# Ledger of designs, part 9: designed miniproteins, single chains, continued (4)

Each design is a single chain, and the fold is of that chain. pLDDT is the mean over its residues in the fold that is shown.

## One batch from the design tools (miniprotein)

Design m12279
Fold by ESMFold2-Fast:
Structure m12279 (fold): chain A 69 residues (1-69)
Amino acid sequence: MAEEERKRKIEELKREYEKELTDLEWEILMAELRTALKDPEKAAKEVAELRARKKELEEEYKKRLEALK
């Protein structure tokens, strides 16, 4: 594809990644706060799942970035 179009896709990917990363970090914080208030085991599992999702997001971002090169 054209280099200009590739650069645009990379920029959009970075923007989406940063937004999703921020949203996930906020959800993790909220889940950690809920651990103190309700069902600690369920909240801990939710935090672990959200952290795993964050890791998958980082890996997916790297894969998509590589695919654009």
Scores: mean pLDDT 76

Design m12280
Fold by ESMFold2-Fast:
Structure m12280 (fold): chain A 82 residues (1-82)
Amino acid sequence: SLEEELQKLIEEGRKQAERIKELIESGAPKEVIIEELDKYVELLKKAIEVWAKLTGDYEKAKEAIEKLEEELKKTRKWLEES
């Protein structure tokens, strides 16, 4: 079901966030952190798309994805310029 798909994506996102935290704490190269951040954002976008299918609220989903993409761009730039 879409509900089970959403829950699975949320769980995968939580695991990916923990992985990113561990990589940062261990001093992993910024390139590795950026790749894992990209994976995390893709999981969040998939979760938002499934949520939109469940609720029918495609406008809120579009806005959420656009905000997520902008925050990702800012975070990547900050990491690359650090």
Scores: mean pLDDT 86

Design m12281
Fold by ESMFold2-Fast:
Structure m12281 (fold): chain A 70 residues (1-70)
Amino acid sequence: SASETVEKVVEYFKKLSDEEQGEINRELMKILSTQPAPQNIREELQRLQDAVKTLEELMKKKLEELKKKA
């Protein structure tokens, strides 16, 4: 199921080294840098929500890359 896939991706992410997690974080921050600077707390919360969605997409992309290498 989709929930099982997400759980496995999260477990995979937890097994990554600090350096590897940093690589994913760097890619996420690069994407987020295209967004306008937040002007207030509501915009900061929206940016955080968008960041979570972006992280989910990056993790799904990484899982697909792993499937193609297998």
Scores: mean pLDDT 68

Design m12282
Fold by ESMFold2-Fast:
Structure m12282 (fold): chain A 95 residues (1-95)
Amino acid sequence: SELEKILKEMKSLHLTVSDGGTANTYEGMILALKEGLKFSDEDIEKVKKIYEEYKPKILEALEKGDIYTARRIAREMHTKIFKVIHDAEERRRKE
């Protein structure tokens, strides 16, 4: 069903942080930030903390069939993760 497709996509989204599809899994994103972009352990830890805080909330909403709440929480998670990435990139460009 369309709902099952959306739920699968929503579950997948909490494992990704790229609008461009550059990092399509949480593990891929962490590897890209650490090895590709050479982010500090402190910045990587901030991303992990956000993911660990939001992931169970997204999964709980999905288990209840509340896709709208799941989408809202996932968007908030992505916004916070992208801010950490953006702030780290800005610091890097000033060095």
Scores: mean pLDDT 66

Design m12283
Fold by ESMFold2-Fast:
Structure m12283 (fold): chain A 87 residues (1-87)
Amino acid sequence: PTITFTTELGETQSITLKAGESGTLKIKSTGATVTVKVNADGSATVTLTTEDGEVKTVTLKPGESATLGPVLNYETGEYIDITATLT
């Protein structure tokens, strides 16, 4: 399965994992860290941690999307939404 992270700014980042695997990436515009775990049933648990210490967790089934935002874009000073999609 592939998890794709899209921001309101059109920024897109993806991570591809197998069932039972975990991976981490950093959202470029916000500096937030995202940890993804693919569960044995094919769902994915996504945890976003901001540089301010805020934590948001969602679980996605195949074909689902969820919003993890709003997260501060430190270059603009505005809060932006981050959408995670499991394909």
Scores: mean pLDDT 80

Design m12284
Fold by ESMFold2-Fast:
Structure m12284 (fold): chain A 67 residues (1-67)
Amino acid sequence: MKIDEALKKVEEILKNLSKEQRTDALLAFNTVLTSPDPETQKLALEHIRKILSDEQYEEVVKIIEEL
């Protein structure tokens, strides 16, 4: 999957969240995609998990696995 396609899918998942939660989750998702540090990627992913529902988190994980 292309990064642009993944970002569009994540934005769709986040559409029902508040603007603050949506921005926070998108920044964390971008950190997962762009950080060279595995520990930073893991912390960003755990941060996403705290913001999202279990169902939304599972969808985001599937998107990352398809990259």
Scores: mean pLDDT 79

Design m12285
Fold by ESMFold2-Fast:
Structure m12285 (fold): chain A 75 residues (1-75)
Amino acid sequence: STIDQVLAAEAAAFREERIKKQKELDELGAKDPSNYEKVKEQVDKELDKEYDARREQAFATGVAAESAQLRAARA
């Protein structure tokens, strides 16, 4: 379905962003181990909220697309 495709694409994109952020955190942790845990906690909380918001938005986008297709139907 359109909803499933939009959700899958967003999930894949967010996974890539999360991997990139974790790599940046690992590099920072290597340079400043004393602040690693605090920075990681903050980033993880922000990413979790962002993921939830983006997932909800992606779902709404998919629903809107399906609704538009139904409205455009001639039958």
Scores: mean pLDDT 79

Design m12286
Fold by ESMFold2-Fast:
Structure m12286 (fold): chain A 118 residues (1-118)
Amino acid sequence: SLAAKASDLLSQADKNREQALDYLNRASELLLEAGDRESAGRALSAGGGLQMSDAQGMRELADLVQRLAERVRQQAEKSTPDKSKVLLEAADLLQQAAMLAQQAADNLDEAKQLQDQL
C-alpha cells in the first residue's frame, strides 16, 4: 500500500539522519583533535539542526555541511602532514554526513508525496 511505502521511507529517513549525526559527531572529535574548534562547533550545530529539521531544512544543512567539508580540505592543504591527515578524515566524514542528510530529505519528500495521494 502507499501507506506502507511512506512508512518505509520515513524509517529510511530516520536511519540516514541517525547515521549523519554519528558522522558529524565523529568529524567534530577529529576537528577538535586538529585544533579546529570553529569547524567542530559548526559540525555539532548541524547535528542538532538535523534532529529538528524537515526535508528543506535537511537540504540546507546538507549544503552547509558540504561547504564545511570543502573548507576543512582547504585547511588541510595549509597544515602539517599529521594535522592534514586528521583534517582530511574529518572532511570525508562531513561529506558522507551531507550525502546522508540529502538522502533523508529525499526520503521525507517521497513519503509526503505518497501520503498526499491517500
Scores: mean pLDDT 89

Design m12287
Fold by ESMFold2-Fast:
Structure m12287 (fold): chain A 62 residues (1-62)
Amino acid sequence: GEAQAGAVGDAARDRLAKEGEKLKTMPREKAIEYVREKYGLPEEDAELFVEGYIRFAEAKKK
């Protein structure tokens, strides 16, 4: 179990969750473009990234 969460860990988790929520509100193509521009990823990696963050946001809701 990871019961050692601190301020740094909380900030990172919040950023990941917010990113996934933003990506869910956008059309898939726009989400991929956003990730490509922000992180400089190729299309294939950007698609995988978008799917991962969306799944993470979905898991958070449960």
Scores: mean pLDDT 70

Design m12288
Fold by ESMFold2-Fast:
Structure m12288 (fold): chain A 67 residues (1-67)
Amino acid sequence: TMATMLAESAIGLGRASEDSRGVYERSAQSLRDMGATNPRSRQSFLNAADRVEEAGRRVEEERLRRE
């Protein structure tokens, strides 16, 4: 639950940012760090981090396609 909410928040913030990639990269790393310190929810945080990274990769692909 918390991991999902944090991932959704991070994806939204990334879309609103001039530095979308930076926001997504930092957010994904933060989620992984939270997973490392929360063993009961580790997999949920790792899954959330993966979703944020996928969003970041899509943003980079779109930027490269535009150029």
Scores: mean pLDDT 75

Design m12289
Fold by ESMFold2-Fast:
Structure m12289 (fold): chain A 102 residues (1-102)
Amino acid sequence: MLEESRELIAAEGDVPASEEEKARLRALIAGLKDEVTRALAEAQLEVLELLGITREAMERLIEMIETGAAAAEAAVAATPEAKREEILRWLEEELRRVRELV
């Protein structure tokens, strides 16, 4: 995951994402109906921001949210509340590890 994010940034060059592009992505994430899907999208944005986000990486993440959000929300909606809480706890621990690597 981290290596893939770094490769994406390196392959797409050094053009940083604009504040307007970042704001658009944050608005899309905030619009996600499911808490777990939203948390996963927020985590991916945090990882990209820590690694130095490029315009093309931002556009790809926006596209993934726009095309995958409905399918992801449907999958998560079928998950019991207790398991959703477990996923959120796992995600928090993984983000902690990512922050330690940067």
Scores: mean pLDDT 61

Design m12290
Fold by ESMFold2-Fast:
Structure m12290 (fold): chain A 78 residues (1-78)
Amino acid sequence: MSEEEKKEIEIVKESAREVAREMGLEDPSVLRLEEGVYLLLVVAPSQEEADRLAEEIGRRASEKLGRPVEVLGARISE
């Protein structure tokens, strides 16, 4: 894995933890699907909250990296 890929994964994971904590949700599992595309497994009461979490993580990661990163949220039950 390139240093660029490692940095991207690290930033997405850090952003995921930060946003989940701010929203009062558990830390999501982060899966890399392909370059710049991630799937989060999110424990949340609704898909709306999972979507909001994913959108905010994608926004912050994109800002930190200076390039677009797509983050998708998949809601899982407790």
Scores: mean pLDDT 81

Design m12291
Fold by ESMFold2-Fast:
Structure m12291 (fold): chain A 89 residues (1-89)
Amino acid sequence: VSEKLLAQAQALIDSIKDKPREEQKKALIDFAVETFGLNREELENDEETLEKLIAAVEAGDAEELLAILQEKVEEEIEKGIELIKAAVS
């Protein structure tokens, strides 16, 4: 994790930590889409990932927040590979 990315995640946490859950969700989704290129619609429907992200915000854990988002990026890459394999079959 780069210092810049960690600082951005910490600034996000600090800005939304005391906000209502719905505002936290929107800010987290916006950050994930803009920073990691994650799919907005998939994130809005992924309650498990959103709950994990909110827990990281409540804990003030920027490293955990980034780890969750990185894992989600890896999932999207794996799904893309699976779709390519299905198309070639």
Scores: mean pLDDT 78

Design m12292
Fold by ESMFold2-Fast:
Structure m12292 (fold): chain A 80 residues (1-80)
Amino acid sequence: MPPDEKEIDEALLRMQVSVIKLISLDKFRQYVESLDQSQIERLRDYLARVLEAARANPHLVSPDELERIQQHLEIAEEAL
């Protein structure tokens, strides 16, 4: 609610979403297949947190971007 904090949080969320979008689903799947279970668990946790933050801020993240984050999360979850 206070100024500056919201702007910083919005910038950080947007940066995270942009990085996830840069990674194609095919490349991400190949990467996940190369990881150990503990690494996949950490990656899943990270993606789940980003998805939760994106869902809490629908004005910052489009439905298409939300779907992309969800697809990345599903790939990580399938590998566990």
Scores: mean pLDDT 80

Design m12293
Fold by ESMFold2-Fast:
Structure m12293 (fold): chain A 80 residues (1-80)
Amino acid sequence: AEEKAREIVEEVIAEAEKKGIKLSEEEKELLLGAAYSLLTVAKLSPEEVRKVLERAVERIAKGEDPIDAIIDAAVEYKLE
């Protein structure tokens, strides 16, 4: 789970940076914690976790609080 969470976060960060979104080290740590929780507690697949984190990054780029962005992205994904 930890290795997979790190892999997903690294890919999401790389994609965000390619789009011009710069994430802080604190934001990266929050995304890693979220990925781990989504895999182990929420038991989402790696693909589902990646989709949630991509949405969270978009919300952070829009100026939302990182913790709120992660929660909102997870709720939005579950409602689809």
Scores: mean pLDDT 80

Design m12294
Fold by ESMFold2-Fast:
Structure m12294 (fold): chain A 80 residues (1-80)
Amino acid sequence: GLEELQEAAREAARELERAGVEVLGVAAFYDKETGLFYGGIAVRAASGEEIYEVGEAQSTVEEAIEELREAARRAIEEAA
């Protein structure tokens, strides 16, 4: 459930920090009205800019974790 998405978000943050990216925060959300899950990550770029990457909302936790991993990849690219 949501706990698995939260753990995936924490793992993504740890991986980014190991890569030298400053992580400002991570989020995992369940929208009760839509029944969708999504996760996101916030990082600070070398420029000092704050970057917020959110995975596309998904009906399953497994798909939301995949989208969160893609969001983390985008955050790395933008922070470079």
Scores: mean pLDDT 85

Design m12295
Fold by ESMFold2-Fast:
Structure m12295 (fold): chain A 90 residues (1-90)
Amino acid sequence: SALREAAIAALRDLLRQLLATPAEELPGMSAEEKEKLIERLLGALHVLETAPEEDLPDSVLETLRNDALELKKLLQLSDEVPASVRVPAV
């Protein structure tokens, strides 16, 4: 469960950064490749949120989380969320 939440969080953050970053600012990526990656990540996120626990063993969850972190590194995206974005609205 905690590992599944971590994998979902990693994919969500990667997807958020991809949606916010123009393809021209992503190293080695065309606009078409960016759109295809977003589609694949949305599909993976849906599976992570909806699949039963039996279909998502810890090894798969750990691999997905690590792959998301590796993609962030490869695309020169930040692994840190700015503290200023974390204040809940009242």
Scores: mean pLDDT 73

Design m12296
Fold by ESMFold2-Fast:
Order: sequence, then structure tokens, then C-alpha cells
Structure m12296 (fold): chain A 97 residues (1-97)
Amino acid sequence: MRFKGEKPLSPEEQARVEALLAEARELIDKARQIMDDAKSGKIDPETAKKEIKELLEKARQLVDEAWRLARGDYELETQVALVTMEIAVLEKEVENL
């Protein structure tokens, strides 16, 4: 049974969601690296905060698209939710820089 109407999520849609989530995770990893560099004094906190926010905004756009495509697929919806939570945690941490 599919919750996405009568037509199941296509293999192309599944691959697209996974690609979007992979790209979002790469942006999150970059944001974490910049956060670590700011905490270690390698980068000015104000500059790091700006760069992290830009990366997280791009990651949010990717997970929003992934969410639209993943509707009705429990595993993909769970993966999108986890990435969304990781973005929210980093947004809270960047406020403390």
C-alpha cells in the first residue's frame, strides 16, 4: 500500500531524494568544519557565522525539495527528518558563536 496515491514513488524520485540528502549532508559537514575552525580560532566567529548560515540555508532548500519528493515513503521521510534536525541543531550552535 502506498500513501502517495495510486502511483508508487518512482526509482528516479527515490534516487533524486537520496542525491538531495547526500548534497545536504555535504553542506552540513562543511558547516561543522567551519564551526570547529571558529572555535579553534582559525577563523573569525563573525565570518564563520555568515558562512555557516549560507551553507545551512542551501541545505534547507535541498531537504525541502527532498521532503516533497519523499512523501509517502517512510524510510526517505525519516532520513529527511533526521537531516532537518541536524540543520536545526547547527543553527542553534551558530547563535552561540
Scores: mean pLDDT 82

Design m12297
Fold by ESMFold2-Fast:
Structure m12297 (fold): chain A 78 residues (1-78)
Amino acid sequence: SAKERLARFAAEGLRIAGAPKELIEEVEEEILAAPSVEEAARIAIEKVRELAKKGIISQTDAENLIAAIRRETARLLA
């Protein structure tokens, strides 16, 4: 499904950015629980920002991943 693809995309981006596995799994669960692809993308972006605010990933990695999530979401909705 589109949500499963978005969840895997966000998880891989967070793994590359150095986020711990437990937090990646939490983000994946929240994306998959979302009622729509648009809401899943909103949750993914919010969680990426939260992890950067906590210093778990860098601000630069967060900004790059948010931009990538927006592009992937646009492809999934086309």
Scores: mean pLDDT 88

Design m12298
Fold by ESMFold2-Fast:
Structure m12298 (fold): chain A 73 residues (1-73)
Amino acid sequence: SMEELKKRRAEFAKKVKEIRDKYTEDLESGKITPKEAVKKFGEEAIKYAKSLGDEEFADEIKRLVDEQLKLLE
C-alpha cells in the first residue's frame, strides 16, 4: 500500500512536469503564446489530477491558471 502510494505520487509528479515542460518548450520556441501555454497546461494538468481523484489539487491548478490568464489579458 505505501509502495503503491509512493509510485502514484512519483508518476503524478513526473506527468505534471512532462506537461509543463512540453508547453514551456512550445512557448520558448514561439509555437504558442503565453496565454495558450497557460490554457493548455492547465487543461492537461487538471484532467490528470481529476483522473487520480485529486479534486483539491485540480481546483488549485484551475485557480492558478485563472490568475495567470488575468495577468496575460
Scores: mean pLDDT 75

Design m12299
Fold by ESMFold2-Fast:
Structure m12299 (fold): chain A 91 residues (1-91)
Amino acid sequence: MAEELIKKAKEAAEKGDVKEAYEHLKRAIREAERLALEGRTEEALRVAREAGKALDLLEKAGMPKEKVRELAARITAVQLIAIGEEIDREL
């Protein structure tokens, strides 16, 4: 479940385990991408929203800015695919 992956990412970030936090968040975003492509809009948006919150914690934990920007772009892409009406929502 993507929600569990996001919680693990936040926990790892709080402990300074940047590598583990990144891996958990990447898997959560990948699941959100799959859900969006399958037309599971509500689920995809929930994961994207929570992933955005986790991303801020990962950046503060020392995640390289390039990786943070990459994940932020992927979260935005999930939102764009899932609901066009939410294009004006920022991460």
Scores: mean pLDDT 78

Design m12300
Fold by ESMFold2-Fast:
Structure m12300 (fold): chain A 76 residues (1-76)
Amino acid sequence: MFKIVLKRKDGSEVVREVKNAEEAFEAIIEALREDGASEIDIGVVALLYGVLKAVGASDEEIIKALEELANRLLSK
């Protein structure tokens, strides 16, 4: 089980427990869309997820990378 923390533009936090990288990806995309993220920002997150899966990254590595990217996009 993994924990992700996303800081929304309004200053609130989304805290989710996820079983794997796929659940983390879906939760991150949902949070980004709720905060009005552009299709370009969504596309960049999807591209990072796809690349990390293709190179055989662990769920922990994927989740950490997606959380870091999502928080950068939400801080704009």
Scores: mean pLDDT 82

Design m12301
Fold by ESMFold2-Fast:
Structure m12301 (fold): chain A 88 residues (1-88)
Amino acid sequence: ALSAEERALLDEIVARLTAELPEELRAAVAERVRALATEALTAHPGRAAELAAQLASGLPSGPLARYVLEIQVEVGIALLEAGVRRVT
């Protein structure tokens, strides 16, 4: 399980990554991002700060790279979906 400090850092990063999303998509995307980040930190314990740094920079690296990319894809798809819904 994640520590209280790791959960707080994760909540802050999730809020930052989903801030640009419409309200209707924000909650669902935040939940998916949180699940992926929890999976990453379960597979690689003690790396919450490293995960946060890679998500903030947008540069995947090392054993967390797969999870950072998956999180970036989730947020990117949601931003594209919001754009398509505006046009269609």
Scores: mean pLDDT 80

Design m12302
Fold by ESMFold2-Fast:
Structure m12302 (fold): chain A 85 residues (1-85)
Amino acid sequence: MKLSQEEVSEVYGMLNKISMRASENNATKTLQKAGELQSEIIRKGPNLEREELVKMLEDIEKIAKEENDQKTVELVEELKKKVES
């Protein structure tokens, strides 16, 4: 299912927080993946499928865990719960 405009805005805002945390913790790969998802949201907007978004968030979570960025992991888990509801 496609995202609403409100959901797109909330996801983009949360990704900004994730990018800031990753930057502060020097989690370069996490920052790169968050930026890639933000670019896809700008490009596709509400045409981005929920399943695609969840998969991209899972990839960010995996990389954040590998970089020991626990705060980013928690933010991604919170965002996934909002998107899946």
Scores: mean pLDDT 79

Design m12303
Fold by ESMFold2-Fast:
Structure m12303 (fold): chain A 75 residues (1-75)
Amino acid sequence: MASAELINSLRAAFAGLGVPDALLQAIAEASELKKQKPNAQVDTLMEEGEQALKQRQYAKALEKYKQAIEVAKKE
């Protein structure tokens, strides 16, 4: 479970950009899981998510971060 503090920090960083809360929560959860157990597949999915986020493709970014969370949880 992502910390409320991390989610609030991400929300502040993306203030005014219209980033969905669901995407901010997914980024926070994926980042926390990656710190607990590093995994190359999770790294690749998070990199793809970050690339989509930079291109403002929020739906694609959300999908990639959710896939990273799913992979991290299955180990």
Scores: mean pLDDT 75

Design m12304
Fold by ESMFold2-Fast:
Structure m12304 (fold): chain A 61 residues (1-61)
Amino acid sequence: SEAVIEALKKVPGVGEALAEFLAFLGVDALRELAGTDSLGRITGLSRETLEAVREALEKLE
């Protein structure tokens, strides 16, 4: 979804390419991964950036 890409791109540290990749996984898969340490391990994102990603996903509900 375009809305997912746009929301994730606004998170500092994510960038466009990573936002597109995360959106490709889908919101449901992203929420599941964000509930574990897996998203940080896969992406290398900081804890602060992961929290901002979670907040962006919550706003899409």
Scores: mean pLDDT 73

Design m12305
Fold by ESMFold2-Fast:
Structure m12305 (fold): chain A 88 residues (1-88)
Amino acid sequence: MARETLEGYYEEVLKKLEELLKNSDKISLEEQLEELKKLEDDTDDFFNNTFPVIAREDWSLELHRLALEKYFELHEKIKETEKKLKEK
């Protein structure tokens, strides 16, 4: 995987997360959870199967830090949305 391919992947994941956050009031909590779970599945596959192979490259360190921060933000958002659904 080339650096440009990795950066493109992170940009797509970040864009989808930001769009969900900006439009969260326009979609149901159930739809929000479904979309967040899809992003989690996509991100988990990358982090567990693809990223560990390429993360040994020096240029990947900053992308790793950024992606890890966004991965935890996604996980926390899923937990928050699940809690809201249980309280509804």
Scores: mean pLDDT 63

Design m12306
Fold by ESMFold2-Fast:
Structure m12306 (fold): chain A 85 residues (1-85)
Amino acid sequence: SVEEKFEELVEKGKELIETQPDDPAVQAAKAVLAKADKLPDEKARELLEKGVYAGVYLYHSDLPEEEKEKLNEEIMELLEKKLKE
């Protein structure tokens, strides 16, 4: 499912941030995470943080551009749906 794929990307993104702290994409992700941490809504904060983790892994991956775009679209739709619920 899209949710299972998303959670897998989140887990891999967290690992990437921990293991490659000097990577420019990881540094950019950390800056966004710092902004997310200031959001007053806990649900929005959690969803944005997960989105950043998934996004940094997807950006760093060697997947074909078409597959990255498709996964990014599916993830954005999932996040929007969860935020609305």
Scores: mean pLDDT 79

Design m12307
Fold by ESMFold2-Fast:
Structure m12307 (fold): chain A 68 residues (1-68)
Amino acid sequence: TAGEQGLAAHSELNRRVNERLAAAGDDASVDERAAISQQVADEHTLRGVRTDADGNFVSAASILPRPA
């Protein structure tokens, strides 16, 4: 379902966010963490996550950058 595909894509996004947050360090401020999370989300949305008219992710199993 659309929800299941969205959750799979969200899990991939969360993994990328966690990697960036780990690199920022444990003492990063709430604002810094929010900015990192938003940046990763923006990059992810721009680069390859697409949805159909019903909101279903078209590549939820494998979120890839848009082909050149």
Scores: mean pLDDT 56

Design m12308
Fold by ESMFold2-Fast:
Structure m12308 (fold): chain A 72 residues (1-72)
Amino acid sequence: SLEELLKQIERLEAVIEKARARGDTESEVAALRELIGVLDKAETLAIQAGNEELAKELRERRREAQERLAAL
């Protein structure tokens, strides 16, 4: 469900921040790649639900995650 994907996004963001704090680049990269995939799925479900504002927010967060990954 969209709600479960949103909770997964929160958990992945926490994992990314912990990996970054530890200097664990490998774990940060892996979590960012997973986050990008989850954000893409969540955007699709938001569009299907007619929630255009949430879809735009998720698309922007995915772009930010891709930029973060490219900077590593």
Scores: mean pLDDT 88

Design m12309
Fold by ESMFold2-Fast:
Structure m12309 (fold): chain A 63 residues (1-63)
Amino acid sequence: LSIEERIAIVEAIAEKAKLSEEVKKELLEMARKGASVEELAHKAVKAGVPEELVSEVAFEVYK
């Protein structure tokens, strides 16, 4: 995955899960630094996003 694809996944998760700006900014910074999709998903789940939502967003971005 390119860094742009990871950023797109973070933006989609933040929009669908209505994440706070602080959590969204943390995820975007991780994506910009080359964090894996696994790392981004783990952080999102810890912030309260369901795993199912993270998986659906990843599938949507790849499509």
Scores: mean pLDDT 75

Design m12310
Fold by ESMFold2-Fast:
Structure m12310 (fold): chain A 78 residues (1-78)
Amino acid sequence: DEALEEYRREKERAGRAIQELMLAGAASSPEERRKLTAIAAEVARLLSQGDELAKEDPERGLEVYREALRKAEEALKE
C-alpha cells in the first residue's frame, strides 16, 4: 500500500530530524538548546497526533507527518 509505505518513510524522516535537532541543541548555547528542544517537543507531539489519525486514515496521518517534518527541517536550516 503506497500510502502506508509513504507514511512509514515520513515518520522515519521526522524521527531522524528530531534526533538532529536534539544533537544540534546539545552542541549549542543554553538559549539555543531551549529553542531546539521546544521545537523537537512540538514535532514529537505532531508525530503522536499523526499516529492516532493514521489508525483511521493513513493519508491524514501522512499529512500531519509532512507538517512535522517541514517544521523540523526549517529549524535545522537556521
Scores: mean pLDDT 76

Design m12311
Fold by ESMFold2-Fast:
Structure m12311 (fold): chain A 86 residues (1-86)
Amino acid sequence: SAEELQALEEKAGQLLDEIDAMLAAQPTSAEELRALLARIDEAIALIKEIMAKRPPNPVVERNLQLMLRGLEEERRRLEARLAALE
């Protein structure tokens, strides 16, 4: 539904803002990195759900794909940092 889609988009926006704030805090501990990874995983899942539920729009789909790529690249970097601490 349009209401469900709006709620998902609002939640995704809040998660992206939280991720940006956590990254700006320059996390260094394994606990901080795991918390950030969990937020990124939640954001990736939400964006994929939004993409599945939205009406087709090539511009919006391209923008969401670029966001997913950025989050997946950040996830990979954080996983490498976490592995170096373990």
Scores: mean pLDDT 86

Design m12312
Fold by ESMFold2-Fast:
Structure m12312 (fold): chain A 77 residues (1-77)
Amino acid sequence: MEELKKELEEIEEALRRGKSLEEIAKEKGDNVTTSEEEIKAIIEKMEAELEKLKKNPELATPEQMEIFERILELLKK
């Protein structure tokens, strides 16, 4: 969906600028506090979702998968 793609692009850009997940959530109207452990759990969950999307490409466009992969790389830094 175009909303998801836009959200993923905004998250990628914010992470590239060095913003935390907590700051990104706050900017989107959510109030979330994350620990290092929670961030690691989110990364692992996102990696599992990416594998599912690769298996079922009709669930996401190649563009969305590329953005998702870039977000994962930024979170791992």
Scores: mean pLDDT 70

Design m12313
Fold by ESMFold2-Fast:
Structure m12313 (fold): chain A 96 residues (1-96)
Amino acid sequence: SQEAIRERAQRVQAELDERVRELEERGVTEEDVERAREDFRRTLEELGLSEEERERLEREVEEALEELRREGLSLLDEVRLLLLATASLRLRHEVE
């Protein structure tokens, strides 16, 4: 059901927004970025993606992170991007 997919996406977005708020309130560290990066890589491994798919997704995320850094965005924005990428990847594989 398209409605069930929307409801799941809304819950995931709400959970991400809450986690980002908590990080913003306590102050984001480089360790938070590293943990989010590790979670993303672990998710790629758990989903059994091909080596080519993993390399492509890792490169896309790294390019996005580099762009955020060039634009002078914060560590919070880097964590947000990594969390969104991980959640999107899990959602796509869980609903298919």
Scores: mean pLDDT 79

